Designed miniproteins, single chains, continued (5). Designs and how they scored, part 92

Each design is a single chain, and the fold is of that chain. pLDDT is the mean over its residues in the fold that is shown.

## One batch from the design tools (miniprotein)

Design m19397
Fold by ESMFold2-Fast:
Structure m19397 (fold): chain A 107 residues (1-107)
Amino acid sequence: GSTVTGGGTVPAGGTATLTAVSTAPGATQISWAQQAPDGGTRGLSVLGAPAPGAPARFVSSSSNGVGTLTLSGLTPEDTGIYYGQGVGADGTNVDAPGPGARLTVVA
């Protein structure tokens, strides 16, 4: 599974940077998803592009199985577990999601 680091507790208006690493053979990119405290899950990026409905202040980049997700202008609604998943050049998932990193945003 992909390992995600950089969670923790951050004040509202702050910035968090999450890093995901996939060691799966063929992983070239990382796709990102968030699980909210109510259990709802939303995609944040697919094939290095923002997912539909993802906040524009969330910026992702990835290369060679390492991805970075930068979350700016944080609000309490951004609290949740952030998952990274290794993706091949064709967009196929090549790695299982790991446990993710917890981010808590406090007002």
Scores: mean pLDDT 78

Design m19398
Fold by ESMFold2-Fast:
Structure m19398 (fold): chain A 68 residues (1-68)
Amino acid sequence: SVQLSPVEAEALRLLREGKEEEARELIREASRPAAEGLAKALGGDEADAERLLEMLVEVEFWTLERLK
């Protein structure tokens, strides 16, 4: 079974309510520390962190859209 974090569960609820922009923003804010940490671990800069953040948001949003 797919286990959702509390943030992912809330984002999925927002998507089911048709609140796509709110869901996307919630995912973006929740993913920001992970993107920054990953960029630093890989020797990247702030631009790399922003690029990784948008990639993480798209992957997560795509996954949640498939679950709704």
Scores: mean pLDDT 83

Design m19399
Fold by ESMFold2-Fast:
Structure m19399 (fold): chain A 81 residues (1-81)
Amino acid sequence: DLDERIKELEERLKEARARGDKRAEAEQLLGLARLYYEQGNYDEAIKYLREALRLYKEIGDEEMAKAAEEAIKAVEEAKKA
């Protein structure tokens, strides 16, 4: 059930934010983006990917930042189809 998986990731996101774990926060945001993409909710997927990108840039993870940028482009292209 996608809705239950989204709820679980939202709870993990809240926990990561509460402890200031920016890497864990970004990981949960990527997970949420994937689930919203699977639902066809591309706008929510892009929103979460953009937030994850901001966090990866903030912690200096250039590889994950690039991966998030490419994922945003892929979702934007899927939205056009």
Scores: mean pLDDT 88

Design m19400
Fold by ESMFold2-Fast:
Structure m19400 (fold): chain A 69 residues (1-69)
Amino acid sequence: MEIEEIEKTIQELKNLPLEELVARHTAARGGVPVSEEQAEAIRFTAIGILEAAKDFVKWLEERRKELEK
């Protein structure tokens, strides 16, 4: 479930229109404007973090299965 949720979030983030991404980040900053370049950089960083988190969760699940034996 957690891995599936991370994968879904990554896919949604990749498929989000740039205009929507700018609007969401501007709203999150209390209406302070975010440039398209800034929004894209934030998306790139977020995807990287989520991919790393997904890999960590996979590693953790493998270790959990070893401990239950």
Scores: mean pLDDT 76

Design m19401
Fold by ESMFold2-Fast:
Structure m19401 (fold): chain A 75 residues (1-75)
Amino acid sequence: MREEFLEEAVQEARVFSLLAKAVIAKKNGDFEEAIRTYEELLAELERLYEKTGNPHYRRMAEDVRRELEKLREEL
């Protein structure tokens, strides 16, 4: 349980880190970096949803997918 708990905490921290990075890139007008970071975030959220079954990760993945569509149109 100790290692499993720590791995989940690390993955959740990564999700928040990627989200912050993507938002900062978007604010700076770096849409290519924002798209790349959101794609990485989407993959992490999908993994967390499969591992935990928590619908919050699925909803976050849907929001990220929506943001990706908007950003790709901006390019």
Scores: mean pLDDT 79

Design m19402
Fold by ESMFold2-Fast:
Structure m19402 (fold): chain A 78 residues (1-78)
Amino acid sequence: LKVSGSLPGANPGRLADLVRQTVESLGGTVLDSRARPGSFEVVFTTDVPAETILKAVTDAVTKEFGSLGTPKITVTEL
């Protein structure tokens, strides 16, 4: 699976770290993590459904960075 998203104005390192921590907290294994200004991409393996990952990541990002706007987050099966 791959989680990717954007939130202009967010600290890219913190955004990537938050997503990585969220995935790992759900039992996922992170294979790659990239951050750009306001965007992130995390590649991982997990036994958890993609919908569960999407909801957890969206909730975590919104809770931390919700004042900056609505994040655009996508989960893709690899």
Scores: mean pLDDT 76

Design m19404
Fold by ESMFold2-Fast:
Structure m19404 (fold): chain A 96 residues (1-96)
Amino acid sequence: SPLLKEARRYLINGDFEKAIEKAEEAIKVDGEDNAQAWTVLGAAYLELGEYDKAIEYFEKALEIDPENRVAHLLLAEAYRKKGDFEKADEYYEKAR
């Protein structure tokens, strides 16, 4: 998806608000079953310090793609940022 490629570019460049905008557009255009769009949306919220929103969006990605390594790694990071080291370790191991 061109929108998802734009969302990832904005995420990499640190423009988290634009990454959210393009990821939300990708979900609307490509449908809600796009696990990659949910992971980009979650990653942008994670970078903004919105850990609970990030977790919610990564969980949506895993509902679509239960083996999604990126979603598992980013969930581990989100739980670590919240101080839940036990859950962080669980998701990190699932990403291996």
Scores: mean pLDDT 88

Design m19405
Fold by ESMFold2-Fast:
Structure m19405 (fold): chain A 73 residues (1-73)
Amino acid sequence: MDTELRGMEAIGRVVAEAYPELKAAKPEERPKVAEEVIKKATEAGVAAGMPEDEARKLAETAVKVVLANLEAK
């Protein structure tokens, strides 16, 4: 079974659960909240069987997309 798909699902769930917190955070606070979300999402990806480096890269990318959408209004 694709561990990559399971990792993506796990990372996506963590980021989706954190979306309200990222949206509610003030711009100055968002980088710190984002870093915490990236750590949690990376751990979820690793738990699903992904290598840590790959899980972290996907978590960072997912959070950056969310932040970009929040800035776009």
Scores: mean pLDDT 80

Design m19406
Fold by ESMFold2-Fast:
Structure m19406 (fold): chain A 70 residues (1-70)
Amino acid sequence: SEEELKKEILKLIGEILRIIGDILEIERELEKHKDDEEKVAKLKEEKEKLEEELKELKEELKKLEEELNK
């Protein structure tokens, strides 16, 4: 139903916003620890994993939005 689809979309939007928040926190930590090469490497790896997850969630959201617009 349209109502169930809208609920799923809102849930995905919530997940996307959470991941964006996590990425922004990592960017803040990268700036704070810019002189710590080991910390920077670890934070960059964590950011890349979150960016990959964000890409997958955005693709899923697009599919649900396309389904809602049918």
Scores: mean pLDDT 86

Design m19407
Fold by ESMFold2-Fast:
Structure m19407 (fold): chain A 83 residues (1-83)
Amino acid sequence: MKKEEEKLELEIRLAMAKIQIAVAKLNLERGKVTEEDVKLLEKAIKTLEEVLAKEPENEEAKKALEEAREVLKEAKKAIEAKK
């Protein structure tokens, strides 16, 4: 039971991180990316690193982490260009 609860918690955390990445990516594509989107991406990266610490072979988490890092880099560039 507890092992199934831990697996479900990791799946929920992964899903939440993917949603945070998707929201930031959508705002970036619309030219509306903000510092709040940067915070969401940083939170998603931290969550994905925690998932990978427990499940190092989780390919979905690895892929999401790579995407989050790329979106974060582009979001920071877009914000810097507006300042």
Scores: mean pLDDT 82

Design m19409
Fold by ESMFold2-Fast:
Structure m19409 (fold): chain A 85 residues (1-85)
Amino acid sequence: DALAGLLRALEAARRALEAGIELPLPSEEARALVVEAIEAAAAGDLAAAVEHMERAVELLAREENASEADREAARAALEAARAEV
C-alpha cells in the first residue's frame, strides 16, 4: 500500500502541475526531483520514481525547510515503497 500511496501522491502532484499550480516546495532542486519522480512513475519506472523522491526528501532535510515529522513520514513511506519495488 505504500507504493500505491506514493503513486497516488505523484499523480495528484502531476495533475496540479498540469493545472498550472506550482508545487509548494522551497527549492528548484527539490521541485526538479519531484518532477522527475512524476515522469518516472508515468513511464512505469517505479524504482526510478522512488529514487528521485528519496533524493528530494534528503535535499529537503538538508535545507531545513520541511518539518521533522513530514520528513520522517516521507522517509518511512519511501522505504516501504522501495520494499514493494
Scores: mean pLDDT 71

Design m19410
Fold by ESMFold2-Fast:
Structure m19410 (fold): chain A 69 residues (1-69)
Amino acid sequence: MERLRELERRYREAAERANETGEREALEEAIRLLKEGLRLKAEEAGRLEEFEKLLAEEEKKLAELLAKE
């Protein structure tokens, strides 16, 4: 599950950058990485619910950002 760990790291980096810079593109990247985590069989690793929760949280942040613009 090396790929899933690498994706989690990339997700955390993108989410942190979005928080620091407020860049929409960074938040969209974080959401994309979470969706890829679901595709990489997060379910098989017993982490489906965790990824779904993170995805919902990041999508909510994106919706708030778009509503503000």
Scores: mean pLDDT 72

Design m19411
Fold by ESMFold2-Fast:
Structure m19411 (fold): chain A 53 residues (1-53)
Amino acid sequence: VNYDEIISKISPVFVGVALQFQANIKAGITDKQQIIANSISGYETQSESLYDD
């Protein structure tokens, strides 16, 4: 596993997660746990891209 390469790819993913977090809040999801779960779900979708060459 190349950690330096993964770290460089994680930065754009954090931006994507932040945008999805804002979208969840705007949609009226005020439950902190649901917001976190939805954000993690989006991150997991993108995490496949992080590990694909």
Scores: mean pLDDT 60

Design m19412
Fold by ESMFold2-Fast:
Structure m19412 (fold): chain A 79 residues (1-79)
Amino acid sequence: ISKEVLEAEVEASVGIIALAVVHLYGSEEESEKARKAIEEISKLLEEAQEALKKGDEEKALELYKKAVELGKEAIKELM
C-alpha cells in the first residue's frame, strides 16, 4: 500500500484511541458523543479496508481521510 494510505490509517487509529479515552473518562454526555463518533469512524475504516482488499487504494485513501477528519472534528467538539 502507499505511504499516504498507511499514514491516513494510522491517523484515523490514533483518533479512535483519543475518542476511546474520552468515552472511558469523560462525562456521560461526552462519553456518548465519543461512542457515536467511534461508530461512524469504524464504519469508514471498514469501508476503507474493503476498498484496499479490492485494490482500490484511491478510494481507501479518501475513506481514511474522511475518518481522520471526523475524528478531529469530534475531538474538537469534545475539548
Scores: mean pLDDT 81

Design m19413
Fold by ESMFold2-Fast:
Structure m19413 (fold): chain A 87 residues (1-87)
Amino acid sequence: MEGRIAAEAARRAAERLEEEAERHPELRPVAELLREAAEAAEAGDWERAAELEERAAEEARKLPPEVQRLVNRILTEAARAAAERVA
């Protein structure tokens, strides 16, 4: 169950960040890293998925505070939606 939640959360976050990248192009690196993390998680490569999620967090920390708040909101909503769908 845990792996399915992590993969779904990363996928949903990547999709939402890709949509928001139309307004905030600086989100593209974070969206791409989370997309790769979701793909790694779906392939069962949890070590690679964790590494990519850490890199996404590092890229998010470089963003303006208002954009960081948007990223945090998207990640929280994605995690909640993934937990509800799998649990």
Scores: mean pLDDT 78

Design m19414
Fold by ESMFold2-Fast:
Structure m19414 (fold): chain A 63 residues (1-63)
Amino acid sequence: MQFKSGGAQLLYEEAQRLEAEGRYEEALELYKKALDHEKQVPGSEANIAYLEKKIAELEKKLE
């Protein structure tokens, strides 16, 4: 996934690494931070929707 915000991109890449390690709680926090950064960039609606879906899926895994 390619984000428009450099901050979102970095946070997303770290979140993917944590998720791959099964560290879902830490990954979830970084995905939420990536979402916050991406929301500051106009025209990133598809990236925002993807992050929101990923966050919801991880929250479901943690229940």
Scores: mean pLDDT 81

Design m19415
Fold by ESMFold2-Fast:
Structure m19415 (fold): chain A 69 residues (1-69)
Amino acid sequence: VLELVQRAVELVNKAKEYYKKGDYEKAIELFNEAIQLLTEARAADPRYQEELDAFIEKVKKMIEEIKKK
């Protein structure tokens, strides 16, 4: 679970770098990959469900903000 969350955080950071460079399409792809890893972590250990659901919602909100640009 922690390894999946760590990898998701790395993907979010990489997505933010592409966003800074103006590559919104690649940023969205990486945010979606992070959501997939967080969803897997959530399924693997339900003890972290609320925290992982909150993180997934934050990443989804970032995607929505990029799509508005």
Scores: mean pLDDT 80

Design m19416
Fold by ESMFold2-Fast:
Structure m19416 (fold): chain A 75 residues (1-75)
Amino acid sequence: DRAALLAGARATAEAARALALAGGASEADAERAARLILEAAEAYLAGDEERAEALAREAEALVREPGAKAVAAAL
């Protein structure tokens, strides 16, 4: 069900936004992470699995990278 998949993607996007902010990401980067998850879901529904994977990996980096940048800045 497309509607169920998109509802799940919205919940995941909200969680990713919250995680990115908690990890020290800017509001703009947190919003981008959320948007990338929604775009990945739409790409998957369109049958573009390679694009969906690339978008999901980009969102993951935005959530993880602020933590890595904070550690680097502390050194």
Scores: mean pLDDT 77

Design m19417
Fold by ESMFold2-Fast:
Structure m19417 (fold): chain A 74 residues (1-74)
Amino acid sequence: MEEVAKRFNELLQRVAAELTTLSPEAQKRALRLISEAIDEFEKMKTLPEEEAQKKFDEFSRRVEAELARIRAED
């Protein structure tokens, strides 16, 4: 979990940095994305390390794509 937790923290920091550049409505969408990200990460804690890493890779790609969509629609 240490590596996954570190990467998750880095992902949250990137999303948080983007928040300062978004409109109030886009910020609400990004905050919802962060909330969903935290929930998914909590679920990953129940998995073996290797499985958690694979799930995190899939999840990280989805989060980055959704954040890009939020920025594009802002």
Scores: mean pLDDT 78

Design m19418
Fold by ESMFold2-Fast:
Structure m19418 (fold): chain A 68 residues (1-68)
Amino acid sequence: MIEKAKEYFKQAIEAAKAGNLDEAVEYLRKGLEYLGRPEQAEVVAKEATDPETARSIAEVILRYLEEK
């Protein structure tokens, strides 16, 4: 469900704002897996090397899901 994926990306943004990179990456992976995109989950885990980057990735994905 897109709604559940959106919740995971919102939680990733909150975790990233708190400086919790590991939690932010975990929520990003769960969101992408819910969307059926496990390959993107691996790419995001490699690219999200800091909380600010993880937050930006989550915000971009959430924006695209909301534009549908």
Scores: mean pLDDT 80

Design m19419
Fold by ESMFold2-Fast:
Structure m19419 (fold): chain A 85 residues (1-85)
Amino acid sequence: EEELKKEIEEILEEMRELVDRLRRLADEAPDNRELVALAIAADLLLIGTELNVELTKDLEKALEEARRTLEALRELLERAEALLA
C-alpha cells in the first residue's frame, strides 16, 4: 500500500510540473484562447486526480487512473506547444 502511495505521489508531482508549464505558456500568450482553455483543462485534470487519490479506497485503480490522466496532460502540453510553434 505504501509503495502504491509513493508511485501515485510521484505521478502527482509530474502532473504538477506539466500543469505549471501549461500555465506559464498561457501566461506568455493570454490572447490565445485555445492555449488558455488547454491550461484550464490541465488544472481541472490535476484537481480531479488529487481529489480522487484523497477520497479513494482503491489505490490500484487510483494509480491506473492517475497514469492515464498523466498521459492526457502530456498530450495537452504537446498541443499547447504546437500552438506556439
Scores: mean pLDDT 85

Design m19420
Fold by ESMFold2-Fast:
Parts: C-alpha cells; sequence; structure tokens
Structure m19420 (fold): chain A 61 residues (1-61)
C-alpha cells in the first residue's frame, strides 16, 4: 500500500521537475506531505534530494 503511494508521488515530482514547474512542485509537496518552502528556487535546489529520499524509502519497502 505505502509503496504504490510513494512511487506515484516520486513519478509526479519527476514529471513536475522535467516540466520546470517548480511552483506546481512546491504546491504538490505542501498538499501531499505538509512540506513548506520559502520559495520556488528553494524547491528547485532541493528537488534532487527529495527524489533521492523517496527512492530510498521505496527501496526499503
Amino acid sequence: AAAARLQAARDEIKALVDAGDYEGLNKFLRDRFGLTFESDEEVKELAPRIIAVLEARIASL
């Protein structure tokens, strides 16, 4: 159950990053994970780390 949800979230985050939609990524992270960032630039800088954390969590399931 948790694995499918994390995989869907990872895929959505990657799609937003590929599209350059960092405003959408900031909103997605806030709405799905309760994560709040100061700016879209902060989200852009942290996006690779967020993806890596999700992939590590998926690998642990």
Scores: mean pLDDT 79

Design m19421
Fold by ESMFold2-Fast:
Structure m19421 (fold): chain A 56 residues (1-56)
Amino acid sequence: MARELILKVAEKLYELGEDEETILNAVRAVGRHYGLSDEEIEEIIEEVKKLFEEKK
């Protein structure tokens, strides 16, 4: 649930033209806000990076 929401936020920020570093920082902040572990946050970061590769 939280993971899917964070991925949608990252995708929207990418569509708005935000840079990769800004998007990754936003993902970490939202993950921490939802009480996700550092391990879960890093897994989401890897998924966001794959999303960027697919959109290139």
Scores: mean pLDDT 79

Design m19422
Fold by ESMFold2-Fast:
Formats: C-alpha cells, sequence, structure tokens
Structure m19422 (fold): chain A 87 residues (1-87)
C-alpha cells in the first residue's frame, strides 16, 4: 500500500520522522534490556500515531495509522514479555 504510505508521509513528515526515531530508540532499549525505556518510547509512539489518526481525514490513511498502532502495541507486549522471560 505504497500510495497510502506516501500520503501519510506527505501529510505528516515530522511525525513520521519522529516515529522512525522512536522505533530506533525502542530497538536500542530492547537490546539493552531496558523495559522501562521500551514502555516510555512505545507510549510516545502510540500517542503520536493516535494524534495522526485523529487529524487524518482520508479513511484509508486513518485505517492504516490505526493498524500501525495495533501492531506497535502487539510488538511492545511481545518485546516486554521476551525481556521479562530473560530476567
Amino acid sequence: DEAVAEEIERRFPEEVARLEELVARMAEAVHAGDIEAVRELAREAAELLREMAEREEDPRAREALERALERLEGETEKAIAYLEAKA
């Protein structure tokens, strides 16, 4: 769904850049075993995705953002469970 992704990036270039930064920092936090940092970074990313979805008027782009939020929440839960199992 390249067209929807391009529309989101065009509409929210700063927010997309911030999401990419947050995702990179989450990967670093997971590697470091920092569960607290993973939770905080995921919370910031989720808030940003919700704000973008609320401001998006295109139903397809809004649905894509809502799906991205669901994926983020699921992956965050898996990462935390993985880190807790290793502790």
Scores: mean pLDDT 83

Design m19423
Fold by ESMFold2-Fast:
Structure m19423 (fold): chain A 109 residues (1-109)
Amino acid sequence: SVLDKLRERVAELEAEIDARIAQLKASPSVTGQMAAAIEEAARYFAEKRIDKLTEGLSEVQREVLRAAYLEALLRGQDTPEHIKRLAERIADELGLSPEVKEEVLKAIE
């Protein structure tokens, strides 16, 4: 199903972000440890923001927004413009209706 594909995509993005943070934490350098702390903080605040932005959305809409936000975070481009662009692309790739797509875009600040 579309929802299953979205959940798989979200899980893959979460695993990639977590792996990047783990790699930074493995660095013995102060710079590496600082980068790890910044990435962990960004990840934490992204989760809080996603939770708030997905209030009132359907499960499919929530997972589209979550996938878009996490991909933007992974790319270091977690601005509303970039998140919207990714959400549009994900919705189009999955053949979602324009109405479902519009509700996700409206939820992104």
Scores: mean pLDDT 85

Design m19424
Fold by ESMFold2-Fast:
Structure m19424 (fold): chain A 108 residues (1-108)
Amino acid sequence: HMEATVTVTAEAYDEQGRLVASATSAPVTLKVGEEATITLTLRLPDEPGLYRIVVTATADNPEIKAEIVDVRARVTGPGLVEVQATVKAVPRKEGEPNTSTGAAGARL
């Protein structure tokens, strides 16, 4: 059985492409074939607009890829966005990166 410690980072960018907020999860241990849903809270500027949220999952085992299978973003309060990322541990294919990236949008 192979397992990896997976960390998820969410980064929010404004309409000008500036990084305005970031959050990183606690490490989660996943065995190959397991999924976890990781919830992160981003505190954005109190400025109306469309924000692009980029989510990156990283595994500490070079033989395992942390694959992002779903990303959802929800505005939960003034300047507050809840990001839910579902990540699955899969065997890494030769030549494939050990990271996965997903994206969502939030309009404030």
Scores: mean pLDDT 83

Design m19425
Fold by ESMFold2-Fast:
Structure m19425 (fold): chain A 115 residues (1-115)
Amino acid sequence: ELTPLEREILRIMEELAESVKNPEVQEYLRRLIDLFRELLRSTPPEHRDEVLARAVEGLAGEMLSLADKYNMTKEELEKLVEFLRRVLDVLESHGIENPALRALLERAEKRLKEK
Protein backbone atom coordinates (compact mmCIF):
# COMPACT_ATOMS: atom_id res chain seq x y z
CA GLU A 1 0.00 0.00 0.00
CA LEU A 2 1.03 3.69 0.22
CA THR A 3 4.09 4.68 2.29
CA PRO A 4 3.88 7.22 5.18
CA LEU A 5 5.56 9.84 2.95
CA GLU A 6 3.03 9.30 0.13
CA ARG A 7 0.11 9.46 2.61
CA GLU A 8 1.48 12.68 4.18
CA ILE A 9 1.86 14.40 0.79
CA LEU A 10 -1.66 13.36 -0.27
CA ARG A 11 -3.01 14.69 3.05
CA ILE A 12 -1.28 18.05 2.44
CA MET A 13 -2.83 18.10 -1.07
CA GLU A 14 -6.30 17.49 0.41
CA GLU A 15 -5.81 20.39 2.84
CA LEU A 16 -4.95 22.67 -0.10
CA ALA A 17 -8.09 21.62 -2.01
CA GLU A 18 -10.27 22.26 1.08
CA SER A 19 -8.87 25.83 1.31
CA VAL A 20 -10.23 26.73 -2.18
CA LYS A 21 -13.36 28.93 -2.03
CA ASN A 22 -14.82 28.20 -5.50
CA PRO A 23 -16.89 24.96 -5.27
CA GLU A 24 -16.21 23.99 -8.91
CA VAL A 25 -12.44 24.37 -8.51
CA GLN A 26 -12.48 22.54 -5.14
CA GLU A 27 -14.39 19.60 -6.67
CA TYR A 28 -12.01 19.50 -9.66
CA LEU A 29 -8.94 19.46 -7.38
CA ARG A 30 -10.44 16.73 -5.16
CA ARG A 31 -11.06 14.55 -8.23
CA LEU A 32 -7.52 15.22 -9.45
CA ILE A 33 -6.11 14.18 -6.04
CA ASP A 34 -8.24 10.99 -6.12
CA LEU A 35 -6.82 10.18 -9.57
CA PHE A 36 -3.27 10.73 -8.26
CA ARG A 37 -3.97 8.45 -5.28
CA GLU A 38 -5.20 5.66 -7.60
CA LEU A 39 -2.24 6.19 -9.92
CA LEU A 40 0.19 5.85 -6.98
CA ARG A 41 -1.53 2.65 -5.78
CA SER A 42 -1.26 1.20 -9.32
CA THR A 43 2.42 2.20 -9.68
CA PRO A 44 5.25 -0.20 -8.70
CA PRO A 45 7.00 1.04 -5.50
CA GLU A 46 10.28 1.74 -7.37
CA HIS A 47 8.50 4.32 -9.59
CA ARG A 48 6.26 6.01 -7.01
CA ASP A 49 8.67 8.85 -6.14
CA GLU A 50 8.52 10.04 -9.77
CA VAL A 51 4.70 9.78 -9.89
CA LEU A 52 4.40 11.60 -6.55
CA ALA A 53 6.66 14.42 -7.79
CA ARG A 54 4.61 14.79 -11.01
CA ALA A 55 1.36 14.77 -9.00
CA VAL A 56 2.45 17.64 -6.73
CA GLU A 57 3.80 19.62 -9.70
CA GLY A 58 0.54 19.03 -11.60
CA LEU A 59 -1.68 20.16 -8.73
CA ALA A 60 0.37 23.32 -8.07
CA GLY A 61 0.53 24.15 -11.80
CA GLU A 62 -3.25 23.73 -12.14
CA MET A 63 -3.85 26.00 -9.14
CA LEU A 64 -1.69 28.73 -10.68
CA SER A 65 -3.41 28.33 -14.08
CA LEU A 66 -6.86 28.61 -12.45
CA ALA A 67 -5.96 31.58 -10.23
CA ASP A 68 -6.96 34.22 -12.83
CA LYS A 69 -9.94 32.37 -14.35
CA TYR A 70 -11.67 31.87 -10.98
CA ASN A 71 -10.36 35.08 -9.34
CA MET A 72 -8.62 33.30 -6.47
CA THR A 73 -8.23 35.42 -3.34
CA LYS A 74 -4.96 36.52 -1.74
CA GLU A 75 -5.81 34.06 1.08
CA GLU A 76 -6.11 31.15 -1.38
CA LEU A 77 -2.75 32.07 -2.98
CA GLU A 78 -1.18 32.24 0.50
CA LYS A 79 -2.49 28.69 1.11
CA LEU A 80 -0.88 27.55 -2.17
CA VAL A 81 2.46 29.06 -1.07
CA GLU A 82 2.13 27.34 2.35
CA PHE A 83 1.32 24.05 0.56
CA LEU A 84 4.43 24.26 -1.64
CA ARG A 85 6.68 25.12 1.31
CA ARG A 86 5.29 22.22 3.38
CA VAL A 87 5.72 19.73 0.53
CA LEU A 88 9.28 20.91 -0.18
CA ASP A 89 10.12 20.65 3.55
CA VAL A 90 8.71 17.09 3.76
CA LEU A 91 10.56 16.01 0.59
CA GLU A 92 13.83 17.62 1.76
CA SER A 93 13.55 15.80 5.12
CA HIS A 94 13.55 12.55 3.08
CA GLY A 95 16.51 13.66 0.91
CA ILE A 96 14.38 14.40 -2.15
CA GLU A 97 15.16 17.48 -4.27
CA ASN A 98 12.54 18.90 -6.62
CA PRO A 99 13.70 21.96 -8.63
CA ALA A 100 10.38 22.10 -10.53
CA LEU A 101 8.43 22.52 -7.26
CA ARG A 102 10.86 25.23 -6.12
CA ALA A 103 10.23 27.05 -9.42
CA LEU A 104 6.47 26.72 -8.86
CA LEU A 105 6.89 28.14 -5.34
CA GLU A 106 8.72 31.16 -6.79
CA ARG A 107 5.91 31.65 -9.35
CA ALA A 108 3.24 31.39 -6.62
CA GLU A 109 5.09 33.91 -4.41
CA LYS A 110 5.33 36.33 -7.36
CA ARG A 111 1.58 35.98 -8.06
CA LEU A 112 0.84 36.64 -4.38
CA LYS A 113 2.94 39.84 -4.39
CA GLU A 114 1.12 41.05 -7.54
CA LYS A 115 -2.24 40.54 -5.81
Scores: mean pLDDT 80

Design m19426
Fold by ESMFold2-Fast:
Structure m19426 (fold): chain A 100 residues (1-100)
Amino acid sequence: AAAAKAAQIAEAQKLLEKGNLARAQGDLEKAIELYEQAIELAPDSVVAAEAYLNLGLIYEEQGKLEKALEYFQKALELGKNDPIISSLAQNNLAAVEEKL
């Protein structure tokens, strides 16, 4: 149902925002968990695209470049119609490929 899908996306957005707060506070484990929950709840959404972008950034910060590459690719695929997400995903993808 359209109403149920909208409610799931709204809840995923709240999880994304909590993940962003956890990341800003340096709680990367909690941020990862919250981003994964947002993706599970709304997998085919712009919210999932942003969650994948932020997961990519966390794994890049940890030096896990292959995992960062995978997440930036997912962010680009889901966020291809969002000019901010697609631009950020493309730029970070290129930067990680240069480090591999």
Scores: mean pLDDT 87

Design m19427
Fold by ESMFold2-Fast:
Structure m19427 (fold): chain A 55 residues (1-55)
Amino acid sequence: MEELAKKALEAARKLALEKGNNVTLREIAEEIGVSRGAVARALRKMSESLLKTIS
């Protein structure tokens, strides 16, 4: 499941280099061949894990 988040980030970087700074979730989803919702969910899980801090 983490692999989808990594692919989404790689696709976003590739699209940013080609199209500039206005890359959408839809464009990322089309680049990797998945639904926009799947990309959004994978990226959200990645952010959640990164923001998890010990108290």
Scores: mean pLDDT 70

Design m19428
Fold by ESMFold2-Fast:
Structure m19428 (fold): chain A 85 residues (1-85)
Amino acid sequence: SMIEEAKKLAEEAAKKAIEAGRALGEGDFEKAEKLAKEGEELAKKAIELLKKAGAPEEVIKEVQNYILEAIRKAAELAKEAIESL
């Protein structure tokens, strides 16, 4: 279903966000930027698919929150690495 496809895209977006945070922590800015852009594109596609599928607002919010939590975790990883300098 389109909802299942959207959830898979959201999971991939979350993975890219965490990988981007890790790359920032390692000082690989180019890799971090590429991964962040890939994650953003996947997240956008996931939300667009949910809206096209007529998913309940609660499901859309759950997926948005899932992606946002991954971004927050990525930011924490990057901040910890920068503060260790």
Scores: mean pLDDT 85

Design m19429
Fold by ESMFold2-Fast:
Structure m19429 (fold): chain A 107 residues (1-107)
Amino acid sequence: EAEELLQKGIDLLKQGNYEEAVKYFEKAIEKATGLLRAESYLVLAQAYAKLGEFDKAIEYAKKAMEIDPRLALGVMQIAAEILKKDPKNKEAIRLLGEAFEKFVEYL
């Protein structure tokens, strides 16, 4: 169900089919709760970052980390990818700082 939709989205993401991956992650989020919902938000954020949709990537990365702060490393990686393409993105800089704080709390 939600896990199957998430896995199909991940397979599409791995193949570079980012727009289709987004559709599967959105469907997974509709059905997922808890940690699975957090993971679904994180991979949705990854897909949006690959598409250059940085505002959406930041939004969903924040939602993932709010549900499960142990995803902070993944969120930092997304923020770093955005900053590599858009080094003046103030929201991505803020996200990187917030994620680093959560990461240190879970060391």
Scores: mean pLDDT 89

Design m19430
Fold by ESMFold2-Fast:
Structure m19430 (fold): chain A 118 residues (1-118)
Amino acid sequence: MKEEQLEAAGGTVTIKTEEVGNKKISTAEVPLDQREAARALVDRIVAEVKEKYPGGKVTLRVNGAESEMTADEAGAALRALLDQDVEVTFESPDGKKVKITVKRENGKLIITIEEELP
């Protein structure tokens, strides 16, 4: 288990990372009043996934509905829907998946990134 702090939009985000088998799970906790820091973190995550997995399939799930879209559209949806329980799955052409989930708990935004390792 690793714990790191990152600067985002003038705020500090605490990220815990665990590696379990072939998965890397990172959990970021952001106070609900620091939504700009959460949006900056989402932008960074989407950019990193686009660089690692170009041409991959992206699926957004919100309120039980699924839609295929571009990585940029999924990033915009995550930023807009921070008050909803949202899941975005990025799937590489070779079948590796990165799942981003946004939830609210105890006055915080909880952003979880699950990445399949090579």
Scores: mean pLDDT 75

Design m19431
Fold by ESMFold2-Fast:
Structure m19431 (fold): chain A 80 residues (1-80)
Amino acid sequence: SPELEELRKKAEELYSKALDIIQKLYDQGKTEEADEFLKKFNELLYKYYKAVRDGNLEEAQKYIEEMEKLIKEAEDKVKA
């Protein structure tokens, strides 16, 4: 479905941003913050894939939105 394709594209973009954030946090010596972010991001990504597998697009969209929020919060920590 077009909605599923859009969510998959967003998931790929969010994954790319997450890798960039992790690298920046490690470069700043913020290892604990990087590890915490990675754990939380992977939990949301797992829930997203499970929702997609189960055909639950509403749940998949919810986890995409939660990943977006997590990334914005982590970007603020990179700036601190």
Scores: mean pLDDT 87

